# Designed miniproteins, single chains, continued (3): the designs that were tried, part 10

Each design is a single chain, and the fold is of that chain. pLDDT is the mean over its residues in the fold that is shown.

## One batch from the design tools (miniprotein)

Design m8335
Fold by ESMFold2-Fast:
Structure m8335 (fold): chain A 85 residues (1-85)
Amino acid sequence: MEVKKVLEEEAERLSALPNPRLRVRIDLDVTTPEGKKERYSLEALVGGPTLEEARQALAEFLNRLSKVLDELGYDYRYRVDIEEV
C-alpha cells in the first residue's frame, strides 16, 4: 500500500464532511523497513457540523494513519499545522 495514496484517500474522506472547519497541513517523514527515507506533504480541509467534531475527525484520521504506518513497519514523524477556516 502506498503511503501517498492512503493520505490522499483519507484527506478526501475528511473533505467530504459538510461545512469545512479546519485547514490542516501535515508534513510526514517516514523510514521504510528497507531503510529508505521518504517525505510527504498533504493539505486537507476537515469538515464537521461543529469545530469539536472537526477536531475529532482529524484525531481519528491521525490515529488511522498511524495504524497504517505501523502495519507497514514504517518509522514516522508528523508535523501538523491547524488553522480555522
Scores: mean pLDDT 76

Design m8336
Fold by ESMFold2-Fast:
Structure m8336 (fold): chain A 70 residues (1-70)
Amino acid sequence: SLDEAIEEFNEKMGEIVDKLLNGEISLEEAEEEIKKIIEEVKKKYPDYPEVIETMEILAKDALEKLKKYI
């Protein structure tokens, strides 16, 4: 479902954010990991293009917020 897809993506995003804040990965590496997750979502949910659009927006928003607080 859409809700399950969003929750799964949010959990993965949280893990990436945690690694970034702990210095385990760079901002560039975090961006690459997020892009890979979005591509996997595109393959997993081809019948739900709105899910893909939402994931891209959420990822961009999260990265912009991180830049403001780092």
Scores: mean pLDDT 74

Design m8337
Fold by ESMFold2-Fast:
Structure m8337 (fold): chain A 87 residues (1-87)
Amino acid sequence: MKRLEEEVKELQKKLAENPEDAELWARLGSLYYELGKFDEALEYLKKAFELDPNPDAETYETYARVLGAMGRFKEASEYHAKASELR
């Protein structure tokens, strides 16, 4: 209940103070995914990739999960492979 939405608000406040922090964008993307807000999750994760061209395996894995949840299975498979390569 509400805990994830409260965490989103806290991280959005931090992001307003540091809009170039790729990790904050990635964390917000993960939280939106957990909330079932897949369009928002994609937007935040794409911004994280734009700010950090060398993201970690967890960020790629989360992006793949969002794509899979949206029925975009080919793209999801490609990002699962990227995450696996990074270990």
Scores: mean pLDDT 82

Design m8338
Fold by ESMFold2-Fast:
Structure m8338 (fold): chain A 62 residues (1-62)
Amino acid sequence: LRVDPDDLVERLVRELGASPEQAEKARRLLAEDPRATASQIAEATGLSVSAVRRALGRAASV
């Protein structure tokens, strides 16, 4: 799945209230591995897997 890392990071901040530090960790992970799973993003940022999965679904627009 191809998602814009910047769009996903912005959604994490807006939808989940992620801190700037959490947003930066997500952006860095996606820059290094654009196929990172919701579980990997959740682990890196400390956000819940279900919340990250919801944000990913919206970022993909379907």
Scores: mean pLDDT 72

Design m8339
Fold by ESMFold2-Fast:
Structure m8339 (fold): chain A 96 residues (1-96)
Amino acid sequence: ARAEALRELMHAAAHIVGAVVALRLGDGEAAAKYLERMARELERAYELYPHPELAEAAEAARKAAEAARKGDFEKAREYLARAQAHLAAAEAALMA
C-alpha cells in the first residue's frame, strides 16, 4: 500500500504545474480541473495509506479548486500552497 500511495501522490504532484499555469493565465475552469484531479489522487493515496498529511493535502486541493471555479485566484493560490506543503510532508513521511 505504501508504494501504491507514493505512486498516487506522484500523480497528484504532476497536476501542480498545470494548476499554477492555469491560475497565472486566469483560467479558473482549467485550474479547478487540475486541482480536482490532484484532490482525487490524494484521496486515493489516503485510502491506500491513511496519513493525516494526505487528508490535509486533499482537503486543501478541494478548497483550491472551489476558489478557482469562483474566480478567487488569490484564495486558490493560498490553498494550493497549503496542499503543496501537506503533500511534501506526506511524501517525507511515506519515504521514511
Scores: mean pLDDT 88

Design m8340
Fold by ESMFold2-Fast:
Structure m8340 (fold): chain A 56 residues (1-56)
Amino acid sequence: SKAKEYLKRFLKSMGIEASDEEIEELLKGGKKAFVDFLTSKGMSEEGARIYADLFV
């Protein structure tokens, strides 16, 4: 899907590595899964929520 492509490019621009399978799981897991993933990579919870709203 285009959302998967945009999310992959976004993560790469942030220096975050994610496989195609991980990206698909993030899109299925909803905002909480997305926030948890980004915070595990060093992003603030507030920043992660903003980006989750754009992609999920």
Scores: mean pLDDT 78

Design m8341
Fold by ESMFold2-Fast:
Structure m8341 (fold): chain A 53 residues (1-53)
Amino acid sequence: RREELLKQLESPNRFIRAQAVVELHRLGDWESVEEAARYDPSPFVRDVARNLV
């Protein structure tokens, strides 16, 4: 569910945020994936998001 995934993007754990990005992409929320690719504080999460778009 999108609301739960958006809440997971606020997690301090970068692996939880990366998983949320993958699931948002599967739901077709590419806008949230693109935002994570540009603005997430972790280079790891940004790299995961970029590989999905």
Scores: mean pLDDT 80

Design m8342
Fold by ESMFold2-Fast:
Structure m8342 (fold): chain A 82 residues (1-82)
Amino acid sequence: DEYYAKGKEYLAQGKYDEAIAAYQAALAADPNNAEAHFNLGEAYFKQGKYAEAIHHYEQALRLDPNNEEAKRKLEEAREKYK
């Protein structure tokens, strides 16, 4: 998926708005992409949008329950949102 690859490039460059748009386009094509949900959560987390980050980390964990990174990030985002 070209959008998923672009999202990863933008995320690595700290271009969080562009990363969010790219991952949203990737999820429009494949709504069950666990990695795209996780990375979208990361981009929102970096912007301090913790409610949005929580939502996407929860979707990532629902799709891939063994993702220990998503479990840790979900807990961290919940602590930030309090």
Scores: mean pLDDT 88

Design m8343
Fold by ESMFold2-Fast:
Structure m8343 (fold): chain A 71 residues (1-71)
Amino acid sequence: LSDRSAGSLLSAAGVLLIAAEVEKELGDLEAARQSLEAARELLEAARAQDPSAAEEIERLLERIERLEEEL
């Protein structure tokens, strides 16, 4: 099927992290949680596609955990 490069998945996860932060600031905690969960799923898919991206994936997962603690 069409495009599923690790780079695309990482970019999408990054956008979802920004969305979650904005949603949290707007008080939409449920939307923020959903965005963080979607970001985590994309990061797991990216790790499966390109294990060499593990360090960047770990940094993004740490950011997700930090945001989850604030929700």
Scores: mean pLDDT 80

Design m8344
Fold by ESMFold2-Fast:
Structure m8344 (fold): chain A 80 residues (1-80)
Amino acid sequence: MNQELADLYEASVEAAAKQAAAAGAPQEVIDRARAEAKKVVEAMKAGEISPVEGGQRLGRIIADLYAAAGMDDFAAALRG
């Protein structure tokens, strides 16, 4: 079930990236976050990291996207 969970996390990161872009986050930050998220998702699909570790890493990437968009309250909630 690593692939199904990885696909769910990938969709969550893409949704956050679109929200951050709409809120004015720099494209460079969004592109970097997408690249980092892709590496995490690929590592999860390969079984190199656990779904828990992948979820934690992706949660931090999403938090950083919201912070870059000036949505600090959302970033803080996701880092807890």
Scores: mean pLDDT 76

Design m8345
Fold by ESMFold2-Fast:
Structure m8345 (fold): chain A 118 residues (1-118)
Amino acid sequence: SATQEELVAIFEEILRKIKEALEALEAGRVEEAKRLLREALALLGEAIALMLERFDLSDPRVAEALLLVGEAQAHLGEALRALEAGRVEEAKRHLKEAAEKLKEAILLIDPSYVVPEI
């Protein structure tokens, strides 16, 4: 559906920003990584709002996807806090966990989705 395609597109944009943030951290560009992370968090808020408004939460796959999106949001928040504290390696671990949770959420929403390597 158009709504499913819109949600998957938002998740793909978040995954791209996580990848770019990891690359920025490897290059020592901490402020760029923080900016990308704040943008990813804003997009996650949009994804959650879209799921709550337009998806059937009585569907157990949708309910599980929403829980995974919430876990991804928590990990992105922890990554941002870690970067603010200078804990780059901790931030990288949280970014990777957020990406894995989002990939799982996408497959629950669209089982035909081909997950990119990030």
Scores: mean pLDDT 89

Design m8346
Fold by ESMFold2-Fast:
Structure m8346 (fold): chain A 86 residues (1-86)
Amino acid sequence: NAERKAIVALFAATVARAVDYLAEKGLVSPEEAERTRRFARDAMIEAAKALKKEGKVDQAIELVDFGARVLPEYKEEFEKIKKELE
């Protein structure tokens, strides 16, 4: 279910941004913040590929564009995936 994967990926990205905030405050380790960001990146890529498989190419592209915006540290990876989608 690509829709469910997309929802999970969006929540993961939101959590990653919150965890970055906590890491800046010294409440979470930089390693845990990086792990959370990588999880969100992977979830978004998986969801985009699942959307593409279901023929929802425009939604897949929109999701990776959103990923590049909210996780700019992985912008190049999202741009590479976007090219693979279209």
Scores: mean pLDDT 86

Design m8347
Fold by ESMFold2-Fast:
Structure m8347 (fold): chain A 80 residues (1-80)
Amino acid sequence: MKPLTEEQRERILEAAVIAAATAMLAGNDPEKSARVAVQTVAEKLGIELSDEEIDEIVKEALKRVRENPQAALAAAHAAS
């Protein structure tokens, strides 16, 4: 198993934060949206993530949104 590079992890995490923030604005499930984003970006990068790794990235994305929702919303707007 090759370790995930820090750059790849940051790209996946950024996508998860954007998805979670966007879902919160729309009244959707932020955890579910973040999980879908993690899976989609990992697939595009050709990376195989375990369920545990996906859960950890989703948790971190949700924590970042909770700690600074305004910064997360700004990131979601920038991605739109």
Scores: mean pLDDT 78

Design m8348
Fold by ESMFold2-Fast:
Structure m8348 (fold): chain A 59 residues (1-59)
Amino acid sequence: SSGLSPEYEARAQEHRARLSEERREVLSEIGEKLRAIGDSLQEALDAGKPLSEAAAATK
């Protein structure tokens, strides 16, 4: 229960909405960065694994 003035409650609600939106954007960017890291690791593994080239291509 807020027990706060209407103006204070409105600001708190606005702040929560902004944080939720910001969190979604951050999570989306983290996902993209993780995908890029995965790609870089795969390339490094492929470069370092001459014996398992075919296996690396299929996981």
Scores: mean pLDDT 68

Design m8350
Fold by ESMFold2-Fast:
Structure m8350 (fold): chain A 76 residues (1-76)
Amino acid sequence: LADYQAQVAANPANATAYTNLGNAYAAQGKTDDAIAYYKKAAALGSASAYANLAILYAAQGKAAEAAAYKAKALAL
């Protein structure tokens, strides 16, 4: 976790670092933090972040949001 936070601090435009940080928070059960970091990665063009957002929103029962993020992941 701290290592991925250091990557984000060193390069704030690194979509991969934000995606990795989102994955680390998701693994800890911190879903809201994971979503926040995936949204940052997605804003930087990460298809993987959009895919992960779709998975988390689907897990929360938010089918419309999940479908929207899945479509964005496929378009990138």
Scores: mean pLDDT 76

Design m8351
Fold by ESMFold2-Fast:
Structure m8351 (fold): chain A 60 residues (1-60)
Amino acid sequence: MKVLAVAKEDYKGKKPDELDIKKGDILEVLGLNDDGNVLAKNLKTGKIGKVPVTVLEEAK
């Protein structure tokens, strides 16, 4: 089963491995890092990258 999160705010990646997201985007969580970031796929754009966990909320 996919672990899904929804972006609760806009975020622009500051590093090459970070993901740009918009509020309301649905992301597939691929892994949780111990540094407060998640590796996720933005289902709207198909891009994969790291996103701060603080800008995400749980989706069904």
Scores: mean pLDDT 76

Design m8352
Fold by ESMFold2-Fast:
Structure m8352 (fold): chain A 70 residues (1-70)
Amino acid sequence: KAEELFKKGYELLQQGKFEEARKLFEEAIKLDPENASSEMYTMLAAALFRLGKLEEAEEYLDKAVEIAKA
């Protein structure tokens, strides 16, 4: 389920496995986009930022802000 993928991605992010974390966060969001939280997009943006993908990180951070405001 989306929550399980998100938790595993967060664990990988803490281990510095940013590319693996990014993929799990993307899969979690894709499985349940209607319930994708602001936190999921923020963590995806954090992983992308660590990978040097600043443009993509900004886009997902903007999505996280929009969800938090909704």
Scores: mean pLDDT 82

Design m8353
Fold by ESMFold2-Fast:
Structure m8353 (fold): chain A 64 residues (1-64)
Amino acid sequence: MRPSEAEINRALGDMYYALGLRIYEEKGDKETAAEWFEKAAELYRQSGDDEHAEEVRKKAEELK
């Protein structure tokens, strides 16, 4: 089956969130990690997952 637009945006959000975590953990680059978290949060919101979007935005804010 073709994934729905919401499923695609959710998966992309998960990827961006994982990328942000990796940048933060391996490089300590809080500013770049925050940018990836903001992008992930936007994708979660577009997928209809407002709870995860808010949680990830909060993490981005904590790094700034």
Scores: mean pLDDT 80

Design m8354
Fold by ESMFold2-Fast:
Structure m8354 (fold): chain A 72 residues (1-72)
Amino acid sequence: SKPPLSELELKIKKLIEEIKKAVEEGDYEKALEYTRELIKLIAPDIEVSEEQLERILEQVVSEGEEQFKEHE
């Protein structure tokens, strides 16, 4: 079952913060690992390519957190 919006949003926000921190520290491997965990939370039934993970990482750094939460 999907978690409540509040719990999911908090987990997404925490992972985005970890991704940004890893990028700032130059730990690209860790940043990709957190990005993968983010995708598992929001789209567990979707297979994501390595190229898609890299694009998502760039979006987190450049365009902010809104893309990784449900908007209604």
Scores: mean pLDDT 69

Design m8355
Fold by ESMFold2-Fast:
Structure m8355 (fold): chain A 91 residues (1-91)
Amino acid sequence: DPLREQAIQLLFEQEVQEYYEILEKRSDTEEKKKIEEILEEIIKNSKTALEFRQLWLQKLVGAPLSQDPQTQAALQQQFEQQVQALIQQLQ
């Protein structure tokens, strides 16, 4: 589905951009650099916003939270809702 693939790509790009904007507003240079390094590693290993969110949880809070079925279901539901909303905007 070309619209779904485009929506998934746009959602990922939007989420990455939002994190860089949040990072730019931080005044602590050491904290900013550490978070930037984590962000770049997550971006390198992610294909979708869902994978980005899963890796972010794993890096910051550890594997148990990222593997929790309720957390996984919530992330997937949010991802699907956002993808469907973007598909409607692209039509």
Scores: mean pLDDT 77

Design m8356
Fold by ESMFold2-Fast:
Structure m8356 (fold): chain A 73 residues (1-73)
Amino acid sequence: DSMRQQLLEQGRQLFGQGVRAGGAGDWRTAGDHFLRAAEAYEKAGDPRARRLYGMAAGLYEQAGDLEQAERAR
């Protein structure tokens, strides 16, 4: 399914954006990108989604955004 491949590619791009934001110390932006990557992988049926939700939650905690961290769990 081309839609599934598009979601996997979207997830990979968002993951890369999250890694770059995290490298720049922008924890909230990194959390947002990992959350969106997790959502794309989840829609694609990819098991990486669970790990990425956890990573987003951890990044929101580092940013002091406990409300977003709770939502990402």
Scores: mean pLDDT 86

Design m8357
Fold by ESMFold2-Fast:
Structure m8357 (fold): chain A 94 residues (1-94)
Amino acid sequence: MEELKEKFLEAYEKGDIAEAVYLQMLLRGYSEEQAKLAKELIEAAINKDWEKMDELWKKLREAGLIDASSPYHAVLYLLAEVESEVLRIRKERE
């Protein structure tokens, strides 16, 4: 678990937000397949691939992973989860 937390913090600190989302999902106990879907959604958002964002948002919603009304709300939710995880890890180390 500590190695996964270190990789997550490293991804966050270097601004690799797609990798940070992937690692955060794994830290929360989601599967690699589920974490990859969330990562792909963030990558699609970075690339401004709105068609891919809509496709991935529907897959995440159907899988019950995100209850978001739009692809944009799903991205914002995942970013908020990353920030929450950073705060959680830092509190554990206080």
Scores: mean pLDDT 84

Design m8358
Fold by ESMFold2-Fast:
Structure m8358 (fold): chain A 55 residues (1-55)
Amino acid sequence: SPIQKKLDKIEKKMKELVDKYTKALDDGDWDKVKEIQRQLTKVDSEYKKVLKQLS
């Protein structure tokens, strides 16, 4: 379904952001850490909106 395809894309993006977040923490790049935290919050909001459509 179109909704399932959207969820798959969101999950993939979230995984990529988590990996980048871990790398930024390891590198001590605090500016990048803050940027990724903002992006993760955005993706989480999108995920919750898509889940609401499945209800």
Scores: mean pLDDT 83

Design m8359
Fold by ESMFold2-Fast:
Structure m8359 (fold): chain A 51 residues (1-51)
Amino acid sequence: SMLDKELSEAAYRMGKAAIERGDLDTARALYQTSLRLDPDNEEARANLEKL
């Protein structure tokens, strides 16, 4: 749904913010949440694979 895509983007942005703070566990959880909401979120997938 469109809402799930918007929530996926929000989770992805929060994950990136967590990386900037050095909070890798929170970032991993947020990227996983992003992919659960939108499996086609390539940026979330790529960033999760780097963790």
Scores: mean pLDDT 86

Design m8360
Fold by ESMFold2-Fast:
Structure m8360 (fold): chain A 61 residues (1-61)
Amino acid sequence: MREEALRKAEEAVEILREQGNEKAAQSLKDMVEGALEADVARGLRFAQSALEVAKNAKKAE
C-alpha cells in the first residue's frame, strides 16, 4: 500500500536525519517515491528494508 510505504520511508528518513545523514535521508525519500511510481509493492518492500536498516544502525549507536 502506498500510504504504508510512505509512512515507513518517513520513519527511516527521520532516523537518518537524527544521525546527521541528510544526504542519505534525501536519497532514500527520492528512491522510495520513484519506486512507488513504478510499482507500489516494490516501493513498499524498499521502504520496509530501508526502515529496518535505519533502525539497526540507530540501535548500534
Scores: mean pLDDT 76

Design m8361
Fold by ESMFold2-Fast:
Structure m8361 (fold): chain A 62 residues (1-62)
Amino acid sequence: KEELEEALRHLRELYRRTVEDAKKQIEKSKDLPEEQRKLIKEFLDGVLALVEAFIAVTERKL
């Protein structure tokens, strides 16, 4: 039980940090067309929302 709670907390922190870092890196990448940067950021936000929803459902079962 505690191990699973710990794993979910680490998973949430990992994904949030990874998405934030990726968005910052994309923002700094002027070599990428603006349209592509917008699409990538939008995709990352979508993936983060899906991961957060999965974690929330899993936490309910604990």
Scores: mean pLDDT 76

Design m8362
Fold by ESMFold2-Fast:
Structure m8362 (fold): chain A 62 residues (1-62)
Amino acid sequence: MLSEEEKERIIASLDALAAATPLSPEARATLRQLKEAIRAGDVERALALERELLGQWLRTLD
């Protein structure tokens, strides 16, 4: 797993992506929850949210 410094940097990158990328409201909410789970070190929640986000994206792909 990443160091605490790397986790915070990744969370900041995810925050920037969420602000700049035109995501669906559901995807934005899931991404927001994902970054909070990563910061908290809640691996189980982070994995569940990652799977949910990927599932949402897969269903919207052409």
Scores: mean pLDDT 72

Design m8363
Fold by ESMFold2-Fast:
Structure m8363 (fold): chain A 74 residues (1-74)
Amino acid sequence: MTEEEAKERVLALLREIAARSTNPRVRQVLDRYIAALEAGKPLGEVLRELLADYERMTPQERADFEAAWRAVLA
């Protein structure tokens, strides 16, 4: 898989997760990653930011984020 193929797959997944997220804070975070990838930010940088944001999430935000991921990846 090339960097471009990986980026397009991650972008598609993030869009699905954002569409299924009911938590406004989680959606806001996902929208930032989508915008960053669309603006040409390297995938590795976006993934590091995502992990850092996940570590700073409240237990409720993490639960809502995980629920959205499970809905997409089931």
Scores: mean pLDDT 77

Design m8364
Fold by ESMFold2-Fast:
Structure m8364 (fold): chain A 72 residues (1-72)
Amino acid sequence: MIDELQRDAELQQRSADNAEKQAKKLLEEASKSTPEEAKKLEEQAAILKDVADAHRQGAADLRAQADALLAS
């Protein structure tokens, strides 16, 4: 149970880190693009940031569950 919660939390954190890294690359590409293409890349980056935030919240919730079990 605890190992599964910790593993799932790590997977959520890695998904968040990957989405954030991809968003950062899109923003870097946007800075070198035309205004129209930059807007599309910025919109994609915003979606990835929302995805990253959702995964970070999932990781936090799973860690809290693991901590509760460890405290028992």
Scores: mean pLDDT 84

Design m8365
Fold by ESMFold2-Fast:
Structure m8365 (fold): chain A 67 residues (1-67)
Amino acid sequence: MKIVLVYTREDRERAELLEKQLREAYPDAEIERIEAPSLEEARELAERLRKESDATVILVEGRTARV
C-alpha cells in the first residue's frame, strides 16, 4: 500500500504529523511526502497522482475559515 502526502511549506508540520500517525496506523505502508511550491500546484499534483497512480493521495491543507 502506497500513501502520498502532498502539501505546501505552510502545511509541512501537519504533513509530518500525519505521516507519523499513518505509519503507526499502517506500519506496512510506503509513505511519501511531496512539497509543492504553491497550493494550486499541490492540488494539481494531487489530482494528477490520483489519476495516474494506484496510490492513496492525501492533500494536506489546514486553512481555517476564520475571517
Scores: mean pLDDT 77

Design m8366
Fold by ESMFold2-Fast:
Structure m8366 (fold): chain A 68 residues (1-68)
Amino acid sequence: SKREEAAQKALTRLVVEGVQLSNELARKAFEILSSSDDEEEILKKLLELGLSEEVARKAVELYKKYSK
């Protein structure tokens, strides 16, 4: 789906920019990003997953960019 494509592009861009995510964290972040269009809910769930605020906010911004 378009949401899944945007989520994958966002996570790939984070890795390219030097963010290190384990396979398990990347999988869970992908599920969170692709499950909703509510930026606040996505951000909250990424923070609950254990991502830093900087990484979580960047993931939301990249997801928003690629969801256009």
Scores: mean pLDDT 83

Design m8367
Fold by ESMFold2-Fast:
Structure m8367 (fold): chain A 84 residues (1-84)
Amino acid sequence: SVLDLDAETLAAYLREAVKKAEEDIEKAKELGEPEREIELLEKLLELYRRALAAAEAGDLEAARAALQELRELQRAFEAERLAE
């Protein structure tokens, strides 16, 4: 699990995750995705950036907390999308 990685390895993983999230937002905007979906992707990017900053500082507790918040946000969004 990504949550079991040390701070340096987690930071490397999160740098790639941030890059992918930024690319996903650009693609969503190009495709004219709903504003709500773009807003969610931007919130996910913010959480990845927060996790990365914590991991780079060696604060694994804060990094894992941010990643837990990110997972809950993803689950909530998926549930809302499936309900519509």
Scores: mean pLDDT 83

Design m8368
Fold by ESMFold2-Fast:
Structure m8368 (fold): chain A 68 residues (1-68)
Amino acid sequence: ATYTCSNDGGITATLTLPSEPAVGETVTATLTLDDGKTVTVTAKVLSKSGDSLTIKIGDQVFTCTKVS
């Protein structure tokens, strides 16, 4: 699944997951930044509602919307 994510720090990114995550799950995901850099991150799922996903990567909280 692919999500478009943003945080309070002004970072925007595309998050790619191999499957739909569950709330409270810690997932390994691919994060693609606006400059085209791709990094592997560990993200904790804080909440999920329909196509909306809130995740925590380190100290950063991202709000994500499913796009595909």
Scores: mean pLDDT 78

Design m8369
Fold by ESMFold2-Fast:
Structure m8369 (fold): chain A 68 residues (1-68)
Amino acid sequence: AGEEGAEAAREAGNERAAEAARRAVEAGDWARAAGAAGAAAIAAERAGNEEAARRGREAGLRGAEKAR
């Protein structure tokens, strides 16, 4: 979720999702980081950036596993 989710959000132009992912990782809140990565993936898909969307989905899954 960490760096990869933030990068996916930046590529999609979603600065708020990138900021949220970065803060969640700094706080050790992997569940929130996973949520932010998921939001970034959706934004990337809508923007037509399939590569950023794929990275965001992968980061979200990793963050969700770490939150368990």
Scores: mean pLDDT 69

Design m8370
Fold by ESMFold2-Fast:
Structure m8370 (fold): chain A 97 residues (1-97)
Amino acid sequence: KEDAIADLTLAQIQVTLAMNAAEKGDIEGAKKALESARKTVRRIAERYDLTPEQRALVERIEKVADEGIKAKTPEEVKKLAQEMGDLVSRLAELVAA
């Protein structure tokens, strides 16, 4: 659990970097940060024993990240980065419980 929490903290930092980049209009930087966060979350799902509820959140996070990477405007990237951040926070709460 402690190792998964550390990786989730890293994912939260990466999502925050994506939101900050999108806020500045740096779409490419935001997408790169979202890709990094997605890889971190995927690693958690592959390496740790997750409950079905936690696994469903990982699937939603991956879908939102994929949509963010494919987004065409800074506004869309920012919205999807925010949604990803909310989902990562929810996953962290469930893992810590």
Scores: mean pLDDT 83

Design m8371
Fold by ESMFold2-Fast:
Structure m8371 (fold): chain A 62 residues (1-62)
Amino acid sequence: SVGERLLAGVEKARELEGRAAATVAGAVIHEAQKVIDAGEGSEEVERALEEARRVLEEAGPA
């Protein structure tokens, strides 16, 4: 599912550091928000958005 792919993206971002982690996390945030805005948000998509935001905050500004 889209949610599963976004969660896999979060996992990948967690394996990276600095700007690379921020870039991947930002991409997940952007895609998750588009899915939610389209009315196709799921619990997995919302969880991916929250987790990606945590990764981005932890990595600092890109």
Scores: mean pLDDT 79

Design m8372
Fold by ESMFold2-Fast:
Structure m8372 (fold): chain A 95 residues (1-95)
Amino acid sequence: SEEEIERRAKLLAEFTGLDPETVRDILRAVREGKPLTDEQLDALKRAAEAAGLPPYVIELLDEMKEGKYSPEKQVRIARDLLDLLVFLAELDRRS
């Protein structure tokens, strides 16, 4: 839902320091099954770094920018990563 996208966008922006509009656009793209742009993948890299995710996650996002994954697989990876980031952001907010 749009309400859930707004909630997640605000949560992730606060947690990662990303612009809320950028996060909202990423969440909408993934919900619609659209592969992320290079600029959106760079934003996810910054989010992953801010969240303290392992170096292999950054490497994975670079591989997505290089076109090493199908569009379908790229959307699945981005969705799973966003769900993880939301989980970590909610955990941080409760601390």
Scores: mean pLDDT 87

